# Ledger of designs, part 24: designed miniproteins, single chains, continued (2)

Each design is a single chain, and the fold is of that chain. pLDDT is the mean over its residues in the fold that is shown.

## One batch from the design tools (miniprotein)

Design m4809
Fold by ESMFold2-Fast:
Order: structure tokens, then sequence, then C-alpha cells
Structure m4809 (fold): chain A 60 residues (1-60)
């Protein structure tokens, strides 16, 4: 989806200079705005499981 693509682009941009904890907070806020499960995304990002985040966002 367009929303999922936008979140992935922002995550890729921010991952260059944010810690996983900071990235998880920022990306989860964006995800909630678009109706995604922000808590799931936050937990996956905090654990460094970016592939699962991208798969989740692509599924919609």
Amino acid sequence: SDAGQRIMEEMRRLSRYLSNSELGEKVSELAREYGFDGELIKKLVESGDYDSVYDYLRKK
C-alpha cells in the first residue's frame, strides 16, 4: 500500500542515524497514523527484525 511504502521509506531514512529504540518510537507513531499495529512494529524494530516489519507493511 502507499501508506506502507511511505512508512518503509521513512524507516530506511531514519535507520541511518537513529538507534533501534528511537527508530521504533518514530516509526510506530507513523504506523498508528495510517492504521497499522504500531506496537508490533515498535517491538520488531527494537529487536532489529526489520525484515518482519517490511513484510508486515507490504502485506497491506
Scores: mean pLDDT 82

Design m4810
Fold by ESMFold2-Fast:
Structure m4810 (fold): chain A 74 residues (1-74)
Amino acid sequence: SLEMTPEMRALSERLRASTNPTREETIELVAGLLRAAREEYGVPAEELRRLLDELVATLGLSEEERARLEAAIE
């Protein structure tokens, strides 16, 4: 069985206490992940734009929210 460290347990409890993140918080998180994928993992911008199109469709993003995420890719 996988045992949780005290740190992992604390994180799990914090996640449990967290109600759904706001849409704004979700957009900020996704933007951070796209920046990391581009800058740290060298994922091509074209691949990230393809992923963004999927996210726009899945999350029902506005043009404004899409523009924020596109800025993270460039």
Scores: mean pLDDT 69

Design m4811
Fold by ESMFold2-Fast:
Structure m4811 (fold): chain A 94 residues (1-94)
Amino acid sequence: SLSEQEKKDLEAALATLEAELARLDASNAAEQERIAREHGFATVEDLRTRLQLAIDLAKALLANPDDYEAVLKEAQERAYAVRQERGISVSAPA
């Protein structure tokens, strides 16, 4: 189970990730490409995909704090499938 502190840390992380995704989406194409490169991603799509996977994981953990191990396993399998489909390394940025 997640502790109350871990829940607060996840809520803060979720807010940060959602703000980063919103900033990316509010940027023009040239700035989106720059942001992606600054974060070590080859494409804007790779960055967006990784931000969305992180957001989905944080939301799932907050919704299921007693089943966090099962949620983590499902999220890891989903992340692997998405990255395999897109030709992205599961264990490394870019």
Scores: mean pLDDT 75

Design m4812
Fold by ESMFold2-Fast:
Structure m4812 (fold): chain A 66 residues (1-66)
Amino acid sequence: SMEKEELKERAKELKERAEKLADRELSEAVIRSLEWVVEGVESGTLSLERAQEGLDAVERTIRRAE
């Protein structure tokens, strides 16, 4: 689905941003959260809506640390 592909692309972009964070512990935690969201969508255990909310929260965390 288009929404699933868009979500995966967004998660990829957020992962690249997280990898550039100076705080390595925060970077690792954020990347783990992104992987969990993507896996949840792929397995069907997370709705696209909940996954998007998760990515919004992750993005806010990255923005505060940048």
Scores: mean pLDDT 84

Design m4813
Fold by ESMFold2-Fast:
Structure m4813 (fold): chain A 74 residues (1-74)
Amino acid sequence: MRIDNYKTVLISRFELVKKLTKKERKLIEELVTKYLTNARTTMEILKAMFEVEKKMAKYYEKKGKLDDAKKILS
């Protein structure tokens, strides 16, 4: 339940920057599951969420979408 809330929050935040594809939404959900599954404290959750954001920025950089990467990290 809580992990699904973080998926929704991060997807909503990224949708403010650009419309997400189905692949991008799935990647965000996979990254949230990977990094937040073992996070127990508020600080661990915040660090895990920032790690998801960094991984998404790197994904956009690899695709040549530098503007999208910068907006995600802003």
Scores: mean pLDDT 75

Design m4814
Fold by ESMFold2-Fast:
Structure m4814 (fold): chain A 56 residues (1-56)
Amino acid sequence: SSIVDMAQALVNSLPDSYSDDRQQMIDDINQHRDDPTSITGVIIRSIGIQIDVRFS
């Protein structure tokens, strides 16, 4: 689905300093691929990390 593709793209764009978070999010996507709520949670978390990286 398009939402899963978006989540994967966002998670894969995370820097290596967040490699453990990235792996956990990839696992979460794979376990909950058909759950839009879980996938949306991963997207929100990925955006939060990107904001932190940009402004830290």
Scores: mean pLDDT 82

Design m4815
Fold by ESMFold2-Fast:
Structure m4815 (fold): chain A 63 residues (1-63)
Amino acid sequence: MDLNVEVAETIAEDRRQGLSDEEIRERLKEVLKKYLDDEEADKMADSIVTSIRQGREESRRRE
């Protein structure tokens, strides 16, 4: 599985389980480190988690 597919699946699974932002970040960082440098992986994980958080807050407000 390539980086993009593995990241997408990790995000989908974590969102379904309702994991905390910190847990999602940790899982994404672990996946990203397989393909990216540590610094780049950390930065990308932060960006992804921020996006997920924003989406979740909108969902909560709508419901």
Scores: mean pLDDT 72

Design m4816
Fold by ESMFold2-Fast:
Structure m4816 (fold): chain A 77 residues (1-77)
Amino acid sequence: AKTKQQQVEDAAKELAYAVLTRNADAIKKAKAKLEELGNIEEARNNALSLVDELGKLLNLPKDYREALKQEVVDAFQ
């Protein structure tokens, strides 16, 4: 549903912000929200996709976008 997509987008944005600020509690909270919205693999893939899109929207350098995506991968390991 579109509502689920909006929740995934919001949670992925929260995760991206938490990674940027290196806030471990915020990372755990955002990860928990994403896990509730789907299985771990689906949550990870949705977060990676939205973090990449958010990074492009913010005109972040490719190295920053890759670092954000790596932090998402690490958070789900």
Scores: mean pLDDT 72

Design m4817
Fold by ESMFold2-Fast:
Structure m4817 (fold): chain A 93 residues (1-93)
Amino acid sequence: MSLKPEVRAVLEAAHLLGVLERNPDAPEEERERALSLLSEEAREIYEEALRRGKSWEELVEEAIERARKEGDEESVELLERFKRAAVNHEGFD
């Protein structure tokens, strides 16, 4: 099924947050390169998360709660699947 743009943006932002949380000493050039690969929407979500001190897990959990309130079970399942994969893979890609 087609992923909602909002959910995709959250997943992109959460993925980058997780990668950077596991690589806090990453060079500025590598961080800027990763940021340049985000969609505009994902970048806005990422920058807001940084400003509020949110972890990737908090960002995903907030998106899950929003989807549940809206009755969007497909987005809930997808976000929970991402969270499980992220925990199991220990460093994303």
Scores: mean pLDDT 76

Design m4818
Fold by ESMFold2-Fast:
Structure m4818 (fold): chain A 100 residues (1-100)
Amino acid sequence: TQYLQQLKAEAEKLINSSDDLVEAIEQVLEKLRADPRASSLGIRAMELVLETVKDHPDIPKDLVIEMVKLALEAAYEEDVVRQIGLLLRTLGIVIDIELS
């Protein structure tokens, strides 16, 4: 949706302009939790992104942006199977970071 594309752009701008990635991701997560349209799997994906950033403060911003965009897509995806696919793609990036 146009709203999803706007949220992705706003999240990317916020992450690129912030030196506190934890605070930036917490703001995005709070917005999702307040939105009744956001899927539970999308919220869970964003929670996973938040935990990853907390554990890896030196994580490249490009990887954070990629994970956040996947979690936002999952949050506003209507098809549950596609939501699961987006969550698994987010988890794949997390696993790659943990094993690097």
Scores: mean pLDDT 87

Design m4819
Fold by ESMFold2-Fast:
Structure m4819 (fold): chain A 74 residues (1-74)
Amino acid sequence: LPIDRLSPRVQEAAARLIEEKGIAATTTADIARAAGVSRASLYRHFPSSEELKQSVSIKLTLEEAKKKLEELKE
């Protein structure tokens, strides 16, 4: 996935925030702050807005599925 090309720092920040706040409360701005990059820098990692939406959507869907499984176990 294109999002897998982001630095490990950005990927870890996204995963951590989703686990802490949940997918609905996590934004691109939150990820940028947690990873120590500007929002503009994060957007520069994606060649187009369409690719950004697809990559984020796929990644969030996978993380959301994991979160729902954990919620069912609790």
Scores: mean pLDDT 62

Design m4820
Fold by ESMFold2-Fast:
Structure m4820 (fold): chain A 81 residues (1-81)
Amino acid sequence: SLEELQAIGRETAARLNELGVPEEELTKIDTGLAVIIASMVAKDEKGLALAKESLLRLAATLPEEAREIVLEALDRLEEAG
């Protein structure tokens, strides 16, 4: 459901904020997750693939703990969508 997808995004943002990820990076991650959710709802397979690749590239620049949280969020979104 859309509610479940949005909850995953909110929970992910909260965990990253608690971990101390800077606000600028949090905004980029939150935007990326929102685009993924929107693409899933719209059945936009190309948009979804591009959004996932962009977020994975961003995640690769993060410390391991933050990267793991983002990867877990992507897995949860795929399971829920």
Scores: mean pLDDT 86

Design m4821
Fold by ESMFold2-Fast:
Structure m4821 (fold): chain A 84 residues (1-84)
Amino acid sequence: AAEAAKALRKAAEALEKAGLPKVAEFLREVAEQVERGELSPFELEVIAGILYIVAGVLRLIGEEEAAKALVEAAEALEALAASL
């Protein structure tokens, strides 16, 4: 849980630098929900899927660092879901 929340906060920082502060705020909220254990395995997998799609879009517009951080966060969420 701690590693997934950390990856989400790192991705939020990258998104904020990319000019997406509202999306960054949502990722910080998801990180808090992860730390509280409030998300089911299915919800974690759905969020990970959404992060992969957003990362693909960011890569197309040249935001490679933000895209990489989102992929790392998605992988951490999938690992957490598999451990539950």
Scores: mean pLDDT 82

Design m4822
Fold by ESMFold2-Fast:
Structure m4822 (fold): chain A 87 residues (1-87)
Amino acid sequence: SMEEILEELEKLTREILVEMARNREPDEVRQEVLELVGRLMQALRNKDKEAAREVIERLRELAERSRNPRIRELLLKIVELGEKALE
């Protein structure tokens, strides 16, 4: 369900923030993750597939730029959940 997807996105976001705090990730990257996940959740709640696809691509690019394997893994999991929400 959409509710379950949104709850999982919130959980993954908390996990990413914990990993970023443990690793020396810049605050700018932390803020970018929060902004993009917030935009994704809003787009999914609004059933705005175009906006959701745009944010998913930005999150995928962020994952590809990440040199931390765990942060990359968590970002890709968010991308996967977003894509599943779009059917």
Scores: mean pLDDT 85

Design m4823
Fold by ESMFold2-Fast:
Structure m4823 (fold): chain A 90 residues (1-90)
Amino acid sequence: SEMLERARELAEEALRLGEEAGDSLSIRAARKALEAVERAERGEISELELDITLGLIRIVLGVRKLIGDKKGEEAARLAAEAVELARESL
């Protein structure tokens, strides 16, 4: 699926940006997004689990916006987009 390939690219970029930012929460969000995409590629994740994962990542994104961490915010945003694309692929 081209959508899952794009989701993987976004999750991998999110992880790279989170690691560059040194932000443990954004790194964890990106890793959860990548795990969710990999499980979606295998057909081993439910819509509910994707929705829960997306909700958790959106909390991280909101916190990063509030504290002004632009790199962590970008990482969390890309992680959210990756999970949204994985959800659309189901």
Scores: mean pLDDT 88

Design m4824
Fold by ESMFold2-Fast:
Structure m4824 (fold): chain A 85 residues (1-85)
Amino acid sequence: MKEIRELFKKINEIADKYVSPEVKQKIKELIAKAYRAFVNKDYDTALKYLDELIELVNSEVTDPEAKKEIIELANKARDLVEKEK
């Protein structure tokens, strides 16, 4: 639980610094949905929202370093969710 929370906190911090307000709001919403599903042990739904997050970031985040870092953190979160299945 601590590790995934820290990953999501880091994604939100990067979004706050480098991502437009519109896209940032979408990122935060998907993270909140993924975390809620994870806490409820709905791992398939958590993975679905993390996949939607990666797709959103790949399509709408223009800063290349922020895009790379958010995708890496999201993939680490996916790995943690897969281990809990």
Scores: mean pLDDT 86

Design m4825
Fold by ESMFold2-Fast:
Structure m4825 (fold): chain A 101 residues (1-101)
Amino acid sequence: GEKTEKLREAARKALEAATLLTRSPVSGELGERAIELIEEAIRLVLENTTDLEVEIDAGMAALNLGVAKLLISKGINGDEEAARRAVELAEEALRLAKEAA
């Protein structure tokens, strides 16, 4: 049904983000695009599921994604440690989004 198609779309976005995150370093356009894809995947899961465990995992992924976006902004200003931490949080958000999809 429509919900199944939306969950497949979420899974495809999560897979695309994973392929971008295998390209190191994750800074600038590729990192920002991976973050956008993870955010869209989390949104599609949250809109198309009523499973509480799945909703919790998607919520945690969204939180990690928010922190990753903040750290990417710091990395652009020369904080290399913040940039590395942003990658770790984006990868964890992707893992949770895949488990939720």
Scores: mean pLDDT 68

Design m4826
Fold by ESMFold2-Fast:
Structure m4826 (fold): chain A 64 residues (1-64)
Amino acid sequence: LEDVIADLEAQAPLAPDARRDLAVVRANAERLRTLSPEEARAFLLGQGLGPAVAERVVAALERE
């Protein structure tokens, strides 16, 4: 997960969508670790993340 956060932090100054995605992931990191991969994906999509970013976050959580 920290790798995805770092990537979003690098993009945040130049991309408003990356800035919003970063805020969502940071605020919900503990919750995301307690959810199943399917629940985490549904939650992230519900928060307005694009499918590609949501899948990257889910994949990172599955590696933890």
Scores: mean pLDDT 78

Design m4827
Fold by ESMFold2-Fast:
Structure m4827 (fold): chain A 90 residues (1-90)
Amino acid sequence: MGAELKKKALEVVDESKKLVQEYGDKLVKEYLAAGDLDKAAKEKAATDKMLKTLDDIEAQVKALPDDDIFGLDILLAMALIIKGVIKSAM
């Protein structure tokens, strides 16, 4: 029961990490092509910070018991919100 919810949460975290990395890499490349090293560095730092936030969510999902359905639902919701925000920014 909780194992399926855990799997779904981890899948959404992985998808979110991929979207954050793809969007961040695209913006960094665009800034570097424009010669804007400061903006490229700031975008990389922002991407790294968001990836760390997703790593922290992943660690919390893995640490929760499979029978903590409420806790797993909250973490899944957080990952889905992050994924939705990144997709809307792309």
Scores: mean pLDDT 83

Design m4828
Fold by ESMFold2-Fast:
Structure m4828 (fold): chain A 88 residues (1-88)
Amino acid sequence: SSAREAEIAAIAQAVRDEAAAAGKKPVEQTLMAQVAAMLALLGASEAEIREVVGLDPEELIELHRRLLAELGEPSSSREAVEESLAKS
């Protein structure tokens, strides 16, 4: 639902804001936010997401690729979350 998509986007935005506060580059902030959104879509807890986004950028890139494979074809919810992150 749109409410769930907003909740996932809020988690991703919180991760992005924390990454920005930590001095991460914009591209790294976006990568961390996308990974967070994908993990939330797969049912990961906020604590699990925060642990995972603490990985180095190379590991996050590999995880992002694996998550894209796990999610398969774009769903409406995934597309809405990814578009929201791209616009933010």
Scores: mean pLDDT 73

Design m4829
Fold by ESMFold2-Fast:
Structure m4829 (fold): chain A 112 residues (1-112)
Amino acid sequence: SKKKEEIKKLIEELYDLIQQAFAELMRHLTPEQRERLLAVFEELQKLYDEALKSTDPEKAIELAKKMVELARKAFDEAIATLTPEQQERARSLMAEFDKKAEEILKKLEKVA
C-alpha cells in the first residue's frame, strides 16, 4: 500500500540521518569512545530492522521515536567526553539532527 511504502521511506530517511550524525561525531572521538558509540549503533540497527518489518503503522512510528531517543542519548554521552571546543561543534550538529529528525517524525505522524 502507498501508506506503508511512505512510512518505510520516512523511516529509511530517519535512519540515514542518524547514520550521518554518527559518522560526523565519530571523526572527533578516540578509538575507545568510538567503540562505545558503535555498540549503541548496533542496538539502533535492531530497532530499525524491527520498524521496517512492522505491519502496524503505529508500532513502526513508536519504534522510529525510540530510534531518535536512543541516538540522542548516545550523542549526549559521546559529546560529554569531548573537549569544550569539540563540544560546541558537536552540539551544533546535534541541534541540526534534532530539527531534521523532528520534521521526519511529524511527517510519519501525518501519514499514520
Scores: mean pLDDT 84

Design m4830
Fold by ESMFold2-Fast:
Structure m4830 (fold): chain A 69 residues (1-69)
Amino acid sequence: APRPTPEEAAEAARKAAQRYGLSDTAINVVAEAMARLARGEPIDPVEVAKRAGVSPETAARVISDALAA
């Protein structure tokens, strides 16, 4: 299967944010997590949260919701 680009990951994050009303900061956390996954890098909620400027709890919640969709 084709791997999504970081830009496609950001597009998916925007759609998810629209569904549950998240801020631009939350869009960044989902985009970073999806971009890392697309690059074959592990998803670490602490590292993702650090780069996006959110709490690890918020990053984990957003990632969990994205996986459920």
Scores: mean pLDDT 69

Design m4831
Fold by ESMFold2-Fast:
Structure m4831 (fold): chain A 72 residues (1-72)
Amino acid sequence: ARETIREQLEAEAPVAEEALARARELLARLRAEGAPASVLETVEVHVRALELVAEGRIDEAAELLLEAVERA
């Protein structure tokens, strides 16, 4: 599971900055539309993980996503 998440994040690294910009736009739109807290939390974790990937901190991004899955 952790290794699979890490491999996916490594594949996304070249486009992480673009993905981060889109995820931030999605989060802002969902907040404006009054989306449920659970949905906002999911997108916020995704944004945080993409920020770490953009910084080259892929292992930390994988740990964050794994922790989010364990809490769901």
Scores: mean pLDDT 76

Design m4832
Fold by ESMFold2-Fast:
Structure m4832 (fold): chain A 82 residues (1-82)
Amino acid sequence: MEEIEKLAEEVIELAEEVLRKVREDESLSPVEFTAYSIRASGAIFEAELIVKQLKEGKISEEEARKRLEELREEVEELREEI
């Protein structure tokens, strides 16, 4: 449980860093700003949902870990695009 919660916190922190960079980057077009903001915000929401579903017994720890690792990779790719 604690390892999954830490992984979720790492994903959320990375997504929040992306949101900060997007807000501070005046070179982004309105379309890029909106797209990156949606993707980063979506990652935060999904990470929180995964933890909630795990705590409610709706998913396994293995499924939660896999989903969060995939989500972390998506956020890291997004960070490289900015």
Scores: mean pLDDT 84

Design m4833
Fold by ESMFold2-Fast:
Structure m4833 (fold): chain A 89 residues (1-89)
Amino acid sequence: PLESLTETVPKSELEEALKRLLEESPSPVITIETDKVFESLPEGATRIGNGFSVPKEKADEALEWVKTLDVEEVTVSTPMEEVRVAVYR
């Protein structure tokens, strides 16, 4: 049971993984992480752990930026619009 949609893919498959997440999740925000710490972030991005979060409208810009990095694998995640973190009962 995955409350957030998360995929770890090679950098070459990042665009396709992002499209799948955007199709499945209504969330307006996307988080991109790698095994490496980013020294700088694209404008409008918020640092989260070893990665960053951007609005969906800036996802394409973030993808192009990540493609310039020397990273092997990228984790893309997006929470559902209404994230549920606890059992009601």
Scores: mean pLDDT 66

Design m4834
Fold by ESMFold2-Fast:
Structure m4834 (fold): chain A 64 residues (1-64)
Amino acid sequence: GAALEEAAKARLAGLAEAIAKALGFETVEVEVVSSTRAVATAVKDGKTYKITVTSDAEPVVEEV
């Protein structure tokens, strides 16, 4: 149902922020693409990174 989908999206957003913080990044923006995927835009040492979090995979960190 819609309530479970919204809860899953909120959890992914929180997980993306937590991962960014654990890696020493400052989170600028989190975009929840689906109930299974979120992308955080984060900065560290003047560089911008994208952190992709998928529910069944390891996080992917990419410099942009």
Scores: mean pLDDT 78

Design m4835
Fold by ESMFold2-Fast:
Structure m4835 (fold): chain A 74 residues (1-74)
Amino acid sequence: MADLAFQLAKDTIQRGIAQAPSLTPEQRQQLLQEVEQQVEDAKETIREYEPDPSRAEQKIQELNKLLEQLRKTV
């Protein structure tokens, strides 16, 4: 479950980054809001179901870094 949540969130952020250049500023803000909500849900799932705390932290940090890349495009 944690691995699936991480991979889906990562894919969602990467798709958002790829789409952002072709969107209006308003559409980019809406996309960012939707992605941020999905990423927060994924982080909660990772914290709850990842049995290795260090791996959970690493996954959360990777999602945060990708999300910051998306935020820079909005």
Scores: mean pLDDT 83

Design m4836
Fold by ESMFold2-Fast:
Structure m4836 (fold): chain A 79 residues (1-79)
Amino acid sequence: MEERRERLIASVEAMSDEELLALLAAAPGVGPETLALFRRLLERHSKAEALDRALKWLAATQPSEVAQAAVDTVMAALL
């Protein structure tokens, strides 16, 4: 569990802001509002924290199935 989390954080931190934005844009349920939020989060937070906050916002605003599919899409690309 911890090893997988640390690996994901390391993968996220190794990517550029542009690469992370492209990954998130490919995820289901991610529209212009989510991308605008993510860009704003990247200005003030680490890449890993910005991504975590964006995914939590999706979980709060999208149906659980759509939010889970977005998480799965991002995690598949990072692993």
Scores: mean pLDDT 78

Design m4837
Fold by ESMFold2-Fast:
Structure m4837 (fold): chain A 81 residues (1-81)
Amino acid sequence: MSPLTKLRKAIEEKDYEKALELAEKLQPLVDFVGSYDEELGKKLREALKQLIEAIKNKDFETAKKILDRIGDIIEEAQKKI
């Protein structure tokens, strides 16, 4: 399973500890995108910060929406490789 799929399941299950751990593990992917596209890397870094904040607040509905946005940014970044 992709890291995003695992994180989505943790959010849907409201597993705070697992969702937070998996969100933190997205940082290397954010850094990688930033290495070839500074603008998309910045957007992704900001979205990841918002995702972690939503998880910490146990706002899993907002976290799910932010994760969908992160997925869209990653898909856009992948098209530029």
Scores: mean pLDDT 83

Design m4838
Fold by ESMFold2-Fast:
Structure m4838 (fold): chain A 67 residues (1-67)
Amino acid sequence: GADKTAEVAKKAAELAKQGNRPEASRIAAHAAMTYGGATPQEASDVGRAAANGDTEKAAELAKKASE
C-alpha cells in the first residue's frame, strides 16, 4: 500500500544520506513495485529520489506511484 511504500522510501533516503546510495535506490524501487504496484519507470523515479537522500520527494513519488 501507499503508506508502507512511503515509509520504506523515507528509510531508504536516510540510508543514502549515510553514503549507501546504490542500496537506497534498490530498496526504494523494490518497495515501490512490491507494495505500491509501481511501474518500472515509477519505481526508477522513487529509487533516484531515495538515492539523492531526498526523503520528502521519495515519499511523495512513492505515494503517487501507489495511486
Scores: mean pLDDT 79

Design m4839
Fold by ESMFold2-Fast:
Structure m4839 (fold): chain A 73 residues (1-73)
Amino acid sequence: AIEELERLADELIEAIRAGDWEAAERLAAEMEALAQAAYAALREVDPEAARALAEAAQRLIARIAAAYEEVLA
């Protein structure tokens, strides 16, 4: 789950830097859906893994926000 999110984040950042907004919107939606599904599956079974996923997601969101700020500013 975390590895898949990191891969999608890397693809999203590449799309943002290339100005491919259609790909960026698609990848952002895929990341959100994957993160929500993974968190829902983990939160009651393995709360430590769910917390690690949430922390990883926050770090990836920060990287994505930085890429948007750099391109759009």
Scores: mean pLDDT 80

Design m4840
Fold by ESMFold2-Fast:
Structure m4840 (fold): chain A 100 residues (1-100)
Amino acid sequence: SKLEAERKKLKLEVLIISASGTILVAEQAIKSQKDKEKLIEQLEKEIELIEKIIEESEKLLKELEEDPLVPQEEIEKLRKELERVKEELKRLKEELEKLK
């Protein structure tokens, strides 16, 4: 239904915002946290959270892609935003590896 599609879209948008916020917190920690062990622990927790959000987001995006009531332009926008989150996650993983 149209209402079901709108709910899934809103949930995906909220998940993407949540991932973006977690990424910003992780980036601030990299700049401000001088305790290497605390930084590693914080980044590992933030990365795990972002990975879970991405997994849920990919499932929702796939469901929206299969729904003929959802405009393709909206799907493309959400896909692009999710790809940005994935690229930021890769950068955080690289920063974590540099600390080890």
Scores: mean pLDDT 87

Design m4841
Fold by ESMFold2-Fast:
Structure m4841 (fold): chain A 77 residues (1-77)
Amino acid sequence: FDAKLAELERKLKEAKTDFEKAVILAQLGMLYFRMGDYETALEYLEKARQIAKELNDQDLLRAIERNLALVKEKLGR
């Protein structure tokens, strides 16, 4: 996980668009979800959701909201 985490953190720093930033933040959230860190996963996905809302990107927003639902289910809602 450490190598993948470092890779995504570098990609986030190099992201040129808000769309790319939101996608990478969502990927970071799902990486933390797979590691069992549901609180950190929630934080990253909420940041990604906020950017998707600002972009008015309905497809991206729906994808992030589905991932948020999975994380909230693991947290016991």
Scores: mean pLDDT 86

Design m4842
Fold by ESMFold2-Fast:
Structure m4842 (fold): chain A 65 residues (1-65)
Amino acid sequence: MEELKRLEELRKRAEERTGEPLNIKVKDGKIEELSGSPRAIQQFISLLVAEELRKVAEEIEVRPR
């Protein structure tokens, strides 16, 4: 659920930054398909990498009780 929501937000940001439509298909919280301009796809991938690194860092530094 949370991952799907994050992917949607990243998709919207990539669209906003490039002005190009970007479509994603998500399965089990992961992206199955990407459709859009090459620039929009590259922006989205860059945002995904940054988000993944952030998530890993957050899990390392913050341990919920």
Scores: mean pLDDT 71

Design m4843
Fold by ESMFold2-Fast:
Structure m4843 (fold): chain A 85 residues (1-85)
Amino acid sequence: GEKARELLEKGLKALEEGKYKEAAELFKEAVETAIREGDFELAEEIMRKAMEAFDEYYEKTGNVEVAVLGVGVAMYYLGLLVDAE
């Protein structure tokens, strides 16, 4: 679980630095890592925090790329869940 949490923290930090694309990739890695470890509770926590962070940055910036990246991360998560079933 530690690696997934570290990836989440790195993603949040990248987003604070305005590195939206890097943040999206880190969030995808974080959620995939949690699912691979069988920790679906952590995966949900990661997704909640990632979406909250993207939403906050979209509200502050109005940058449509941030909204599109957030949708991309959410769709990636749903795809991983479907494949795990």
Scores: mean pLDDT 84

Design m4844
Fold by ESMFold2-Fast:
Structure m4844 (fold): chain A 75 residues (1-75)
Amino acid sequence: MKDEEIRKLAQEGLDRIEDRSGAYLAAHPDISPEELVEHVRRLYDEGIDEMVEKLKKMGIDASREEVRDYMRESA
């Protein structure tokens, strides 16, 4: 059960980051690749924190590293 919940949230998180990154690029066409990478990195950090907190509320004590690994496996 823990693995299924984490994978589901990881996929949902990745989809949100992808949508937000695309929207940000469309709104800022002059953005440098370095600035875009930094923005996406922040979205990932925020997404991981949100997933860790959501999982904790569901009774699942997952670390930031564990959540990040699931996101990498889902990508």
Scores: mean pLDDT 77

